# Ledger of designs, part 103: designed miniproteins, single chains

Each design is a single chain, and the fold is of that chain. pLDDT is the mean over its residues in the fold that is shown.

## One batch from the design tools (miniprotein)

Design m3431
Fold by ESMFold2-Fast:
Structure m3431 (fold): chain A 95 residues (1-95)
Amino acid sequence: MADENGETPLHRATIEGDVERVKELLENGADVNAVNKKGVDGLGYNVITGEYENMRNIDKVGQERIDEIEEVLLKNGAIDYRKNLEARRELLEKL
């Protein structure tokens, strides 16, 4: 289900601002903490650089929809690698 860049359907749904698709994928067992080949997690945070990548679509998707997706992901067990430095270190050791 991940593409050649390790991008999962959940990453794509988050980029597109598709809240209903995000919820559907999580209900079907999507890995909320999956990281693509560039080090980007499901929230759009790059664990290698420490910057947001996928949230650059704010102008297309709207901040309100992005906030709703972040809330859904966090409620479903997404790790906030910006605030959890230990989890970020463990992830970097696996990349």
Scores: mean pLDDT 66

Design m3432
Fold by ESMFold2-Fast:
Structure m3432 (fold): chain A 105 residues (1-105)
Amino acid sequence: MPRDSAGRTPLHWAAFFGDVERVRELLAAGADVNARDSLGNTPLHLAAEMGEEEVVELLVEAGADLTAKDVNGRTPRDLLEEVKSLSEEERKKRRMELLDSLPAD
């Protein structure tokens, strides 16, 4: 599948939605686990921001780079730890901000 206007692959979208089955399917099809969007985000960054631990684990086991930095110098691990410390209200705000960054959604 082609990249969208933000440079995101289908694996970015599956990670964003927490779709475990879709993540497995895409990885089995040879999806680039370390593909970067226009903001330097890998699928692992998006999974971490959404707090999707099962998707994070699948991506890490598939060879995702835990040290990859986005445009702000944040790693997926930093994002995951930050999200775990957030309140439910703050997590909802982050989901809205991330969704707003996906015009095709």
Scores: mean pLDDT 74

Design m3433
Fold by ESMFold2-Fast:
Structure m3433 (fold): chain A 57 residues (1-57)
Amino acid sequence: SYEDTLRQMLELLKEGLSQREIARRLGISPTTVSNIMRRLGSRDKAEFVAKLDGVFG
């Protein structure tokens, strides 16, 4: 699901993986990773982590 993808992206970002590595691990394109972050109003890794960490963690 979309929510499962967000949760997995959060954990991988917290582990220090790049958008490229996250895309590879999740079987999606790096563009899709960027689009998901942008859709949530997040421009970068740190903002995305901050937004979702408060929701999932």
Scores: mean pLDDT 74

Design m3434
Fold by ESMFold2-Fast:
Structure m3434 (fold): chain A 72 residues (1-72)
Amino acid sequence: MSISELVKEARKKLGLTQEQLGKMLGVSKATVSAWESGKRKPTKEQLLKLAEAAKASGHEELAEKLRKAAEE
């Protein structure tokens, strides 16, 4: 699974719009859109913050995948 697919899957499972995910991570909606289209990659810090949100929402397997992507 690509990082762009992981970000999109995490956002959908959290029930967030691209704008809401952007606000959570301190970035614009356009930045989230660029991540999900593969035009840009999130930083390790942004992936780890998304992993914490996924774990807090009960998506532990998804959180582990995001943490592994951050360590690459």
Scores: mean pLDDT 83

Design m3435
Fold by ESMFold2-Fast:
Structure m3435 (fold): chain A 60 residues (1-60)
Amino acid sequence: DGKVVVALRDYTATKPDELSLKKGEQVEILDVIDEDNLRVRSLSTGRTGIVPKYYLGPAP
């Protein structure tokens, strides 16, 4: 199982491989792309994509 984290703020995808998130949305980390970006799956929508890690924090 991947680590679950939460979106700390809204994120709007700017590239085709990115995922838009709403503040409070829980996501599972699938892969580490680089030091600044993670591939995640939304637990609410099931969609996957890349998001900047600075938008994510520990799930409660």
Scores: mean pLDDT 80

Design m3436
Fold by ESMFold2-Fast:
Structure m3436 (fold): chain A 108 residues (1-108)
Amino acid sequence: MMKILIVGPGGSGKTTLALELAKKHPDAILILTNPSSKTKELEELAKEVIVEPLDSINFDKEKFEEIIKKYKPDLIIEVIREGEPEREEIRELAEKYNIPYERVVTPR
């Protein structure tokens, strides 16, 4: 059973990516750092959807590390809009815990 941690600022296209992942991997557990208006649809498509709120304005590295320790995800995906900066701390924590990291850049 694959656990995917999807992180990114509000409006980054994170919900759209989560829906596509749920359709391709209905046995996956999706962990989202923000609530979504489509959470109910995601719950119908994915095996499990977990929301672990993370402030989109101030990135809490300690809380993000606790999420990694709690769920032990198989993949971390950071979703950003074109032109937006990456959170270096996300990649560093993925490397620290030897978890595959993927960055998804969504068009404007």
Scores: mean pLDDT 76

Design m3437
Fold by ESMFold2-Fast:
Structure m3437 (fold): chain A 61 residues (1-61)
Amino acid sequence: AEVEAVAVRDYTATTPDEISIKKGERLLILESIDKNTVLAKSLSTGKTGKIPGEYVAPWPS
């Protein structure tokens, strides 16, 4: 099942497979790729890509 999350800090994409996010941006977690990486969709921009899991927290918190 998809999980709603929020960005806890800004992240700038470093590879083409990643997305950039801003603190407070709402996300939909689509898949857990590994222990440290999630596949997410930004609800603000509609972009989908990888982000480090440390940059997101469950929402609502």
Scores: mean pLDDT 79

Design m3438
Fold by ESMFold2-Fast:
Structure m3438 (fold): chain A 107 residues (1-107)
Amino acid sequence: MEDRERGLKLVREAIYYAQKGEIEKAQKLLDEAMRLLGEDHPEVLLAKGIIYYERGEYEKAIDYFKKALEIDPNYVEAYKNLGLVYYKLGDTEKADEYFKKAQELKA
């Protein structure tokens, strides 16, 4: 659908601005993407997780990345981001498990 391509572009832009620390801009872009893709779209859920991660809200970030995986169990980027969150929390064993899963899906 036409809205899908625009929505996915907005998700990528939201993630970019979140990673640059421009959280308000990222949230506005994600709100528009949600209107086009729906709140339960895996790419939208990933972007929500990344925004929470950049805000230091790691528990909420984990919840959204896990929701993305419930919709798309092979979503490499969600596994990578779960690994990053667990590393930030000091759970290196769980981080390594998620990074390994991401690598297995890329191979």
Scores: mean pLDDT 87

Design m3439
Fold by ESMFold2-Fast:
Structure m3439 (fold): chain A 78 residues (1-78)
Amino acid sequence: MDEGVKRIYKILALMIEENRPLSAREIAEKLGLSQSTVSRHLKILEENGAVEREDGRYRSLLSEKEKEMVLEIVKELE
């Protein structure tokens, strides 16, 4: 799997686990990534309708089934 795709799943999994709007800075700090890397991936997720920007933070728009699939994928990532 591409490193960018792995980062996208890790960002989604963090948002699911935290269950609240998160800033790019907070996501970057929790995942050990740069803010620019996280912001780029959040833009891709927003363009694909997977996240929504809310008051300078990002919220997951995933269904319960999609959340379960993301968490299963992340468990298998190395």
Scores: mean pLDDT 82

Design m3440
Fold by ESMFold2-Fast:
Structure m3440 (fold): chain A 67 residues (1-67)
Amino acid sequence: MTPEQLEEYQRGFDFFDKDGDGVISREELRSKGLRVTDEQFRKYDKDGDGVLDWDEFVDFLTDGSGL
């Protein structure tokens, strides 16, 4: 990952993380118009906690399932 990509992903994370709690819910992704199904979300939510942390969010974006 380049420093520029890291900054862009961080801005994207902060953009979806409306509450500033350091995780992104499926609700937050959908509120920004991102097409996310329960199956897609659960695929990256490896912990099953119902949210994506930074590492899971980056995996979600880089695997192309966030588009």
Scores: mean pLDDT 70

Design m3441
Fold by ESMFold2-Fast:
Structure m3441 (fold): chain A 62 residues (1-62)
Amino acid sequence: MVGKYYRALKDFEARTPRELSLKKGEIVEVLEVLNEDWWKVRSIATGEEGYVGSSLLEEVEA
């Protein structure tokens, strides 16, 4: 998969079943942009998918 990779800037706890909990420093792959504020991502560590706030994420430079 040739998705964009991002790092969580801080811990995030899911508030709904559609959201994904992340720990600071966790790497995610962006699967879909629902809107500018909410992105569907997959955790590289766990393989779990869900929505997170885009402001929580920082692009990983290759």
Scores: mean pLDDT 78

Design m3442
Fold by ESMFold2-Fast:
Structure m3442 (fold): chain A 96 residues (1-96)
Amino acid sequence: MEELLEKVFKIFDTDGDGTISVEELKNVLRKLGLPTHPLFIDRILHEADTDKDGTIDFEEFKKMLEYLVKETAIGGIKSVEELVKRILENYEAYKA
């Protein structure tokens, strides 16, 4: 699990600085075909960003994925592991 989370975190960390910015999050979600409307992104960030610094570290990233699972359960995604696999599959398809 944790190795897969690290791989996904690196995909979102397009700048390579060890954190995910709001801009990076929006761009990656859009490219992966995940929900990207402003209100949804702001809600995710509000739930994940506990220190309100405008960046997502690895711990906050895990919380973000747990929140996405809750919000996208209607879409058939039932766990963080399933969401991580979907992100990886979509990223590989996008790269190809």
Scores: mean pLDDT 67

Design m3443
Fold by ESMFold2-Fast:
Structure m3443 (fold): chain A 95 residues (1-95)
Amino acid sequence: DVFEKLFKIIDKDGDGVITEEELEEFFNLLDLDGNGKVSYEELKLVLQSSKVFKGEPFSDEEVEEIMKFADKDGDGVISLEEFKEALKEKGFKVI
């Protein structure tokens, strides 16, 4: 599951929950232009960077799956709130 792979990257302490601070830190890492929204290109650049993540990089298909699920407005970008709700909808604990 691509979201399980994503959750493991965000959940730095491995306690099975993501804090709002951890999520904001991760989102700020994705938000390369600082506009408060993440595009497909920004998500792809960060999630496929071996210098940012020590784990298996995300495929193009995995990045597309994340975007399609989280982009609730269909505008091609994800806000922090949409990203948070996407993780909650997948059954992950975000506190």
Scores: mean pLDDT 74

Design m3444
Fold by ESMFold2-Fast:
Structure m3444 (fold): chain A 57 residues (1-57)
Amino acid sequence: DRPRLVKVEEGDTLEKIAERYGITVEELIAANPFLKKLDPSKLPVGMYIRVPPPRPP
């Protein structure tokens, strides 16, 4: 499985994106280290984020 690029939409947060794709916020940040420098509850609309595949069971 390959990570996909997802465009941040109005009202998206790291928590909502992580929940939507079945991953943790920690996993999302690990795939996008620059996210550590951003407010996790508010993201710039139009930014592209790498979403890793969900961890296998």
Scores: mean pLDDT 73

Design m3445
Fold by ESMFold2-Fast:
Structure m3445 (fold): chain A 72 residues (1-72)
Amino acid sequence: MKIPIGLSGKIDLSNQGITAIPENFYAPGLVELNLSDNSLTSIPEGFRAPSLTKLDLSNNKLTSLPAHISDL
């Protein structure tokens, strides 16, 4: 499943079979994002969500995170 664009507020996308985030993901209105229990292997360096206060990436296949994401 592909992540929808234009996300805002508090979004739960857990257990959706998501395998990738778009390289140019930009969601300035996104406050909370739950991506737990998906199949993500990476988070792109182009990921930008300047209002994001909570990001849940638990139970994915991630091997590393971009530095700007690890500070959340």
Scores: mean pLDDT 76

Design m3446
Fold by ESMFold2-Fast:
Parts: sequence; structure tokens; C-alpha cells
Structure m3446 (fold): chain A 75 residues (1-75)
Amino acid sequence: MLSDEELAEKALETFKEFLDTLLASESDKDAALALINQYYTLLSQWAKKNLSKELYEKLKKKVEELVSEAKEKLA
């Protein structure tokens, strides 16, 4: 069984892979931004429900940093 820490790490890794794949393949910036925002919202809701407050806050901060970097690349 994965620990909560391992689940948080795997969720972050999966989100990074999603962003890398999306930025490499999607030519429509508006579509890319919409998909990033949708995944971010779903991931945040999942983490808030399933992780401790401390792990949720750590994951949210790292995910927000990745989202900012992705949005900057799309600008």
C-alpha cells in the first residue's frame, strides 16, 4: 500500500508528466490553458479530500508553481 506521502509524490509526478505531454503536443494555447486549469481543479479537490492538511498544502504549492511555469511557457 502507498503511504499518503507516496500518493502525494505520485500525484505530483503524474501532473508533471501531463504538463510535459500537453506542452509538447497541444498547439492551441487556449485549449492547453483550459486543460491545465481543469486538471489543477480536480487534483486540488482530490488532494483536499484524501491527504492530510500538511500534505495538501505542500502538494498545492508545488502544483501552483508548475502551473505558473506552464502558463509562462504558453504566454
Scores: mean pLDDT 81

Design m3447
Fold by ESMFold2-Fast:
Structure m3447 (fold): chain A 150 residues (1-150)
Amino acid sequence: SLEERFEELVASDPELLERLRELLQPLVPELEAIVEESDLSTIEGIQAALERIAELLAERGVNVSPDGIKALLTLLEDEREKLLKWVLEAPKMSDAEIFEKLLEIAEIIRERLGLKVSRQDEIHIASVVAAIPGSPTTKFLTGLALLLLR
């Protein structure tokens, strides 16, 4: 099942999960505030939220940037309606469903860059979703902001 695959991937690298929890758990109140303050009904509002998340993560030493978010959304131009729908539906999603949507986006990005999603990429995406004790929307947007991190 999707849930079994998600759980297997999270269990594959317990050190990564612990490291991501140490990084992301202290940021949850600030990440939730960004999500709550943002107009997620528009692509421009989603971009602004992702840029704020990237800035917050960069302040804590994560190699992400607002320019990286602009590049991400340019790669996803044909998927903007799908992305908007998934962000609106995110409050109803399980961790496994959020992982599935983020994996589909990662596959699209990697294909457009002439690359493939590796098992390490899948483990990283699953671990990010599992590490955040926040809302499903916060998990989705934070995961999305981290998709260009190599």
Scores: mean pLDDT 87

Design m3448
Fold by ESMFold2-Fast:
Structure m3448 (fold): chain A 159 residues (1-159)
Amino acid sequence: MIKVIVEGGGGNKELTEKKIREAIEKENVKGILLVAAPTPYGEEALKILREAAEKVKEEYPDLIVREAFANPYNEEELRKALEVGRELVEAVPEGGTVLVVDSGGATSRASAVAAGIVMLSMGMSIEEALKEVLEKVKAGTSAEEGIKKGKEAAEKIME
């Protein structure tokens, strides 16, 4: 099973670089998904995340980096983010960790995307994961709660 963890970049490049390095060193991170809102503000925030990830990739060249815009309350935007998440899950070796880095905090958007990636890593389809995230991962859900909900949803389908 792939482990999923979440960090918030808070719009700060140096903080984002530090969080990514710490996650690689402590949590065996092999893949990173950078997420931001599909807005002009989100596009600028995503550039900061991208620059931070590129800087870390100079030290860890095998690190897989992907980007997605996501709105956790919009089915089409969440579907696109989960499609990128699926590609990342398939590219990361078994027993590796996926880090979701949000342009803001480790809640709501990050929690929804992380929950979906957990479900996908446990064999759920995009359609199944999308439905469960939209129904169960509400505004203000923490990353830990989102990951837990994702795991519980996938376990019910595998029984």
Scores: mean pLDDT 84

Design m3449
Fold by ESMFold2-Fast:
Structure m3449 (fold): chain A 122 residues (1-122)
Amino acid sequence: MGAELLEAAREGDAERVEELLKQGADVNARDEEGRTPLHLAAENGHLEIVEILLKAGADVNYADSDGRTPLHLAAENGHLEIVEILLKAGADVNWKDNEGRTPLDLARENGHEEIAKVLEEA
């Protein structure tokens, strides 16, 4: 079940995510790299799945094996609307990954100027 939820979140299958959560799947299931469904949805730009997972009680500040939160992955990959939703959900803008990088640092390094501005103002 946990592995199926992680796959559905990565692939963008919102209906499958909702069904698995209703069947009792762990919203904070983790893969071998410590990534949750919220990490995978945020990394891949699956806005609807991010909203579903947050409503289901997903931990917005869970760090993977690299010390990265879902906010780091959304910022690195240029997903502005996901960044805004994660911030509204209480994402920690000052969290540093294992390389000492914040979500703002990753947005700047990847040229995501609007995301960088949002994170600077948060």
Scores: mean pLDDT 90

Design m3450
Fold by ESMFold2-Fast:
Structure m3450 (fold): chain A 66 residues (1-66)
Amino acid sequence: DEFKKFDKDGDGVITKNELLDVLTSKGFWRIRYVDPFMKAADKDGDGKIDLEEFKAFKDSDISKLL
């Protein structure tokens, strides 16, 4: 699952730090681009992306943003 690649701790949520680590290691994301992604996927604004929020993000046409 793609979600498990971002969820390093296996706690069922993706934090901004986990997202930053994965995207930065790929070398194609600027640090400031992480914030727009978090805002698009983190609909609750709690700084965490649940599996449900991640799936909703990917099921939308905005998955092309990645």
Scores: mean pLDDT 64

Design m3451
Fold by ESMFold2-Fast:
Structure m3451 (fold): chain A 150 residues (1-150)
Amino acid sequence: MEIRIRPATEADLPRIAELERERRRRLKSKLPARSLEELRALLADPDTRVYVAEVDGEIVGYLIARYDRAARTVHIVDFAIREEYRGKGVGTTMWAHLLADALERGATALEVEVEESDTASISFYEGLGFKKVGTLKGKSTLLHYRLDLR
């Protein structure tokens, strides 16, 4: 099984949108999936990175991260792996790619907001050393996690 992480192209956006819709349905999320227009805007943003994970030529995951230059912080906007590819190193390989880019950019921290019902993502981030630093209440309850790069 060959895991390849690469920058996303515009041709990848329909598959990314499909994977986001599948994840939100699984979580019964109250937050809407991004439109193709919203994903295209993220891809065009010079401070945003969009990566895809391929296994045997199939896109099985994606990662969207935004660099806040003023705060020197990378914000994980979204990160999803197909359920059948979990526990196979795909998430860890994508994480290693993001961490390398963050360090090269001089980031001092990574941050992410996770729906409180997304226990799999919470376990993943806590396993990487992220700590809960806040809670945001709205249409969904989001847990704010941070990892300091030291």
Scores: mean pLDDT 85

Design m3452
Fold by ESMFold2-Fast:
Structure m3452 (fold): chain A 157 residues (1-157)
Amino acid sequence: LPPEEQLVLPEHRMSPLRFARIEQAEELLKQGKEEEARELLEREEENSLRGIKLYEEALKRAKTPAEKAMLLLEIGESYLALGRIYFIRGDYEKAKEYFEKALKYFEEAKKLSPESKAVDYYLGEVYLELGKLYEKMGDYEKAEEYYEKAKEYYEKL
């Protein structure tokens, strides 16, 4: 007799397009196209800051734990994108502040949706970016601690 329906969440693919533009800006920088990369990063910063405000206002109206977990995930992804933008700019202190904000929102989403593979993926991603950040700051001990945390989340996927 068959297992009860896993709630297939509909594919709201907003995350792949956001990170793909940041990756495109890194590739433009490797090509010496600094102005095109800057304009792309500025536009994605504005989009992320606008997204945060919209999702924070939606979060005040959210009635269910599942709606709250989804909105916290979208806010966390927007802060993760800001962290990557500031990391690319070499502003490691602002990159840190944004990665720590992303982490907090993903941990709050995880408390509301403990079995969410999407939240585990983004916890792995933010720990990986914190590892890279601490490596760039020369704190190799903290970089290793964050890389092991990232690995623990990816092994759960």
Scores: mean pLDDT 90

Design m3453
Fold by ESMFold2-Fast:
Structure m3453 (fold): chain A 60 residues (1-60)
Amino acid sequence: SFAEQLAAIAAFGVGPGDTGPAVRALQEYLRSLGYDDVEVDGVFGGSTLRALGRLVEEGL
């Protein structure tokens, strides 16, 4: 959703389709919060978006 994209951009400066260390940092952060479904591959894909959706729903 739009809120998920805003959360990623605001926190890490990344959005869907991005690749690299900033995306990896976001993915590691999500896993540290207990979102174990996130793949730490440095690619902003479906698993990253899904975890952000859960984070936003749980009160980012």
Scores: mean pLDDT 74

Design m3454
Fold by ESMFold2-Fast:
Structure m3454 (fold): chain A 98 residues (1-98)
Amino acid sequence: SGLSELHYAVIESESMVNKEEAVKRVEDLLNAGADVNAQDDIYGRTPLHIAAEIGNEEIVKVLLKYGADVNAKDKYGRTPIDIAREKGNEEVVKILEE
């Protein structure tokens, strides 16, 4: 799939009932040296692209704290904010504009 462990942690956050545990998993991976800007081999998506698609505000903030590139483009030329706007994730759009 070309997805990093960090990509999987962000994807699985959508289905996790314990939101604090989901955030902690992402922070633990980043503290262990996971590449915050890793791109998958299929779509060129970073973890921030996926968090913006899901609309998980807390994970977006954590990724930004660890240096996620807000200007990273996927294979379709889309940045994380473009995806957030397309999905109607208005609060994520506000976070990414600041």
Scores: mean pLDDT 86

Design m3455
Fold by ESMFold2-Fast:
Structure m3455 (fold): chain A 74 residues (1-74)
Amino acid sequence: AADVNAADANGWTALHRAAAAGDAEKVRELLAQGADPLARTLIDGNLTPLEIAMRLAPTDERAQEVLDVLIRHR
């Protein structure tokens, strides 16, 4: 299996991508596997998955659910 915290060239982990997709169930699964909710992107403004969800939440109800999940996991 791939490392749950493996990042691409931009510093995006699976958790960043799940947050951007509004996939709350995938976010829960990744956090259960030890995904780092404080991991930052390298090129796109040093964003955490929480900050990505915050940017999308005003326009996407699914992003709001992801935000709620991430807030619970400080």
Scores: mean pLDDT 74

Design m3456
Fold by ESMFold2-Fast:
Structure m3456 (fold): chain A 90 residues (1-90)
Amino acid sequence: SEIEKKAREYLEKGREALVAGDYDTAIKYFEEAIKLDPNNAEAYTNLGEAYLVAGRYDEAIEAFRKALELDPNNVRAKHLLRQAEALAGR
């Protein structure tokens, strides 16, 4: 429960950093959340989004693929993966 609370706190701080445009800080917070809860598909989806908006397309693709391994029906991760693959191929 304590570990889950801390993982949730990192996810919230990561999302705040994303909204503020501080993508490197967002990435660090999402990575910390994943260290505490490695099966959290939401954390990988958020990490992928942070990499995507930072222009780090290959890293975004890897994060979205991990999210889909954990949650194959995640519509957001599927759409963002397709966008990242298109951008990486250009």
Scores: mean pLDDT 90

Design m3457
Fold by ESMFold2-Fast:
Structure m3457 (fold): chain A 60 residues (1-60)
Amino acid sequence: ATYVEALRDIKNATEDELDLKKGEILEILEKVSDDFWRVQSLSTGKEGIVPKEYLKEVKV
């Protein structure tokens, strides 16, 4: 699995978007487009679409 870290807090989740906390670790579920990825939070289990610009891939 590929993991990403949230680079900033995101508080304006729409119906399809996920609220993020800076430093949160998420799993990439699918790359919906070149600019948006569907991810799942490891802490909350919530899924949503996030701009990839707010994410950094984590080496484990």
Scores: mean pLDDT 75

Design m3458
Fold by ESMFold2-Fast:
Order: sequence, then C-alpha cells, then structure tokens
Structure m3458 (fold): chain A 62 residues (1-62)
Amino acid sequence: PKLIAVALADFAKTTPYTLALKKGDRVIILEEIDDDWVKARNLSTGEEGYVSKALLKVLGEY
C-alpha cells in the first residue's frame, strides 16, 4: 500500500524535477529514493516530483 502524507510548509518548485507544495497539501508517496528524499504526487495539483521527507508528515496508508 502507498503512504499518504501532509506538507508541513510551502515549497516553491526550484527545478523541473522537484514537487511544489503548499502547507496542508496531501501527497501520496510513490517511491522512497533515499533516507532524505521521496518521489510523491501532490493530490491538490496532480503533479509528481521529488520532495524532502523533512517537509512531510506521514498520516498513514492511502
């Protein structure tokens, strides 16, 4: 099962590969890249990209 998480802060898209976030956005974690980074889909925008785990709080299974 995939995990759902909430964005803890706003984050502007700085590269074509990073995921833009607004505080409170719900994301699905698609893939764990390493200890610090995941690939996620933002459920508010439909966009996918890489995001720091420090910006996310896991809520549970999606």
Scores: mean pLDDT 83

Design m3459
Fold by ESMFold2-Fast:
Structure m3459 (fold): chain A 63 residues (1-63)
Amino acid sequence: MVGDVYRALADGVAQTPDQLSFKKGDRLKILERVDDSTLLVENLDTGEKGLIPISALKYMERL
């Protein structure tokens, strides 16, 4: 999981100020597992970093 790259299959909208918004087709690299429900990721297509819920991986494709 950490170090893996996922492609978003749907748009994601940040629900909190520390979360990352992303678009369908964006590639997200998992940098760190912050806690049991939260990942720190980097959007490789925008260069932005932020948090996403682990549940968001249900709507992503591992590359």
Scores: mean pLDDT 82

Design m3460
Fold by ESMFold2-Fast:
Structure m3460 (fold): chain A 64 residues (1-64)
Amino acid sequence: SNLFNQAFAFFRSLGFSDDDAHNFAQAIEQNPNGAQLLTQLQTAYQSRDMDAFFKILASISVPP
């Protein structure tokens, strides 16, 4: 999907491995708020708010 491809490219640009970038992109694609979460991650990173970035990242990686 387009969302997966954008998320994968974003995480790869941050220096994550292919495997980690794939896992995060898949988690975002599977999340009903995935597009919003990706936008929030991009905004936090651009603002250098790494506390917000890692908090958002943790939320998409937690099992239900």
Scores: mean pLDDT 83

Design m3461
Fold by ESMFold2-Fast:
Structure m3461 (fold): chain A 65 residues (1-65)
Amino acid sequence: SPLQQQVDSQLAAFRSMAGTLPLEDVERMAKRTRDYWRRTHPDQPDLVAQLEKGLDEILEEYKKK
């Protein structure tokens, strides 16, 4: 679906940026991205949960570096 492609694109972009930015900036961007998706897609809880899970996984991978 178009929304699934948006989630996938958002996570791919975030993963790319996480490798080049300080951890504080990555965490701040993750929070803003979560807040934005919750606000703009309140009727799509599964989509928001999928995005949040992806962001958490990327942050955990970044912290292990």
Scores: mean pLDDT 81

Design m3462
Fold by ESMFold2-Fast:
Structure m3462 (fold): chain A 97 residues (1-97)
Amino acid sequence: MAEELLKKGGEYLGEGKLEEALEYYEEALRIAEEEGDKRLVAEVLKNIGNVYAVQGDYDKALEYYEKALKIYEEIGDKEGAKEVQEEIERVKETQQR
């Protein structure tokens, strides 16, 4: 269920339907947390960060990316951690103007 909601959130994000994407991601996050799936929690948090980045809310984007990064580091997912670090760098560069 949580993975299905994550996919739906991604679909809505791709269509530019940011509010719907966020709702599906928030529901996916709750289910992933209930199931104890730390990797899925990190993936959902990263995607919530992506929604906020697209909206131009860079402070919230960084907050969610940093939460995702912490979990990826805790579970030893070096690839996930690298992806999130690259997104953090992009947001910080864009925010500098």
Scores: mean pLDDT 86

Design m3463
Fold by ESMFold2-Fast:
Structure m3463 (fold): chain A 84 residues (1-84)
Amino acid sequence: GKEEAEEIIKEAKEVIEEAERLREEAPEIEELAERAIELAEEAIRLAKEALENPEDKKLILEAEIKLGLALIQIGVMKLLLKKR
């Protein structure tokens, strides 16, 4: 519902901030950071659409999937930096 969409937007914004920080620290992972940002921005877009269309349960599911993929990209970046 609305609360779920608002939480997705919040978490996706945090993913964007972390991806930007990681990219500044390690330019070699720039492509992974850009992908995480793209996925998080798509999650925000879908969650905003869900706020306007609260009866469309598929929009929330798609937003959650995009956020999950963005979090996986952040995890991969952190693992690569740990191996350094």
Scores: mean pLDDT 84

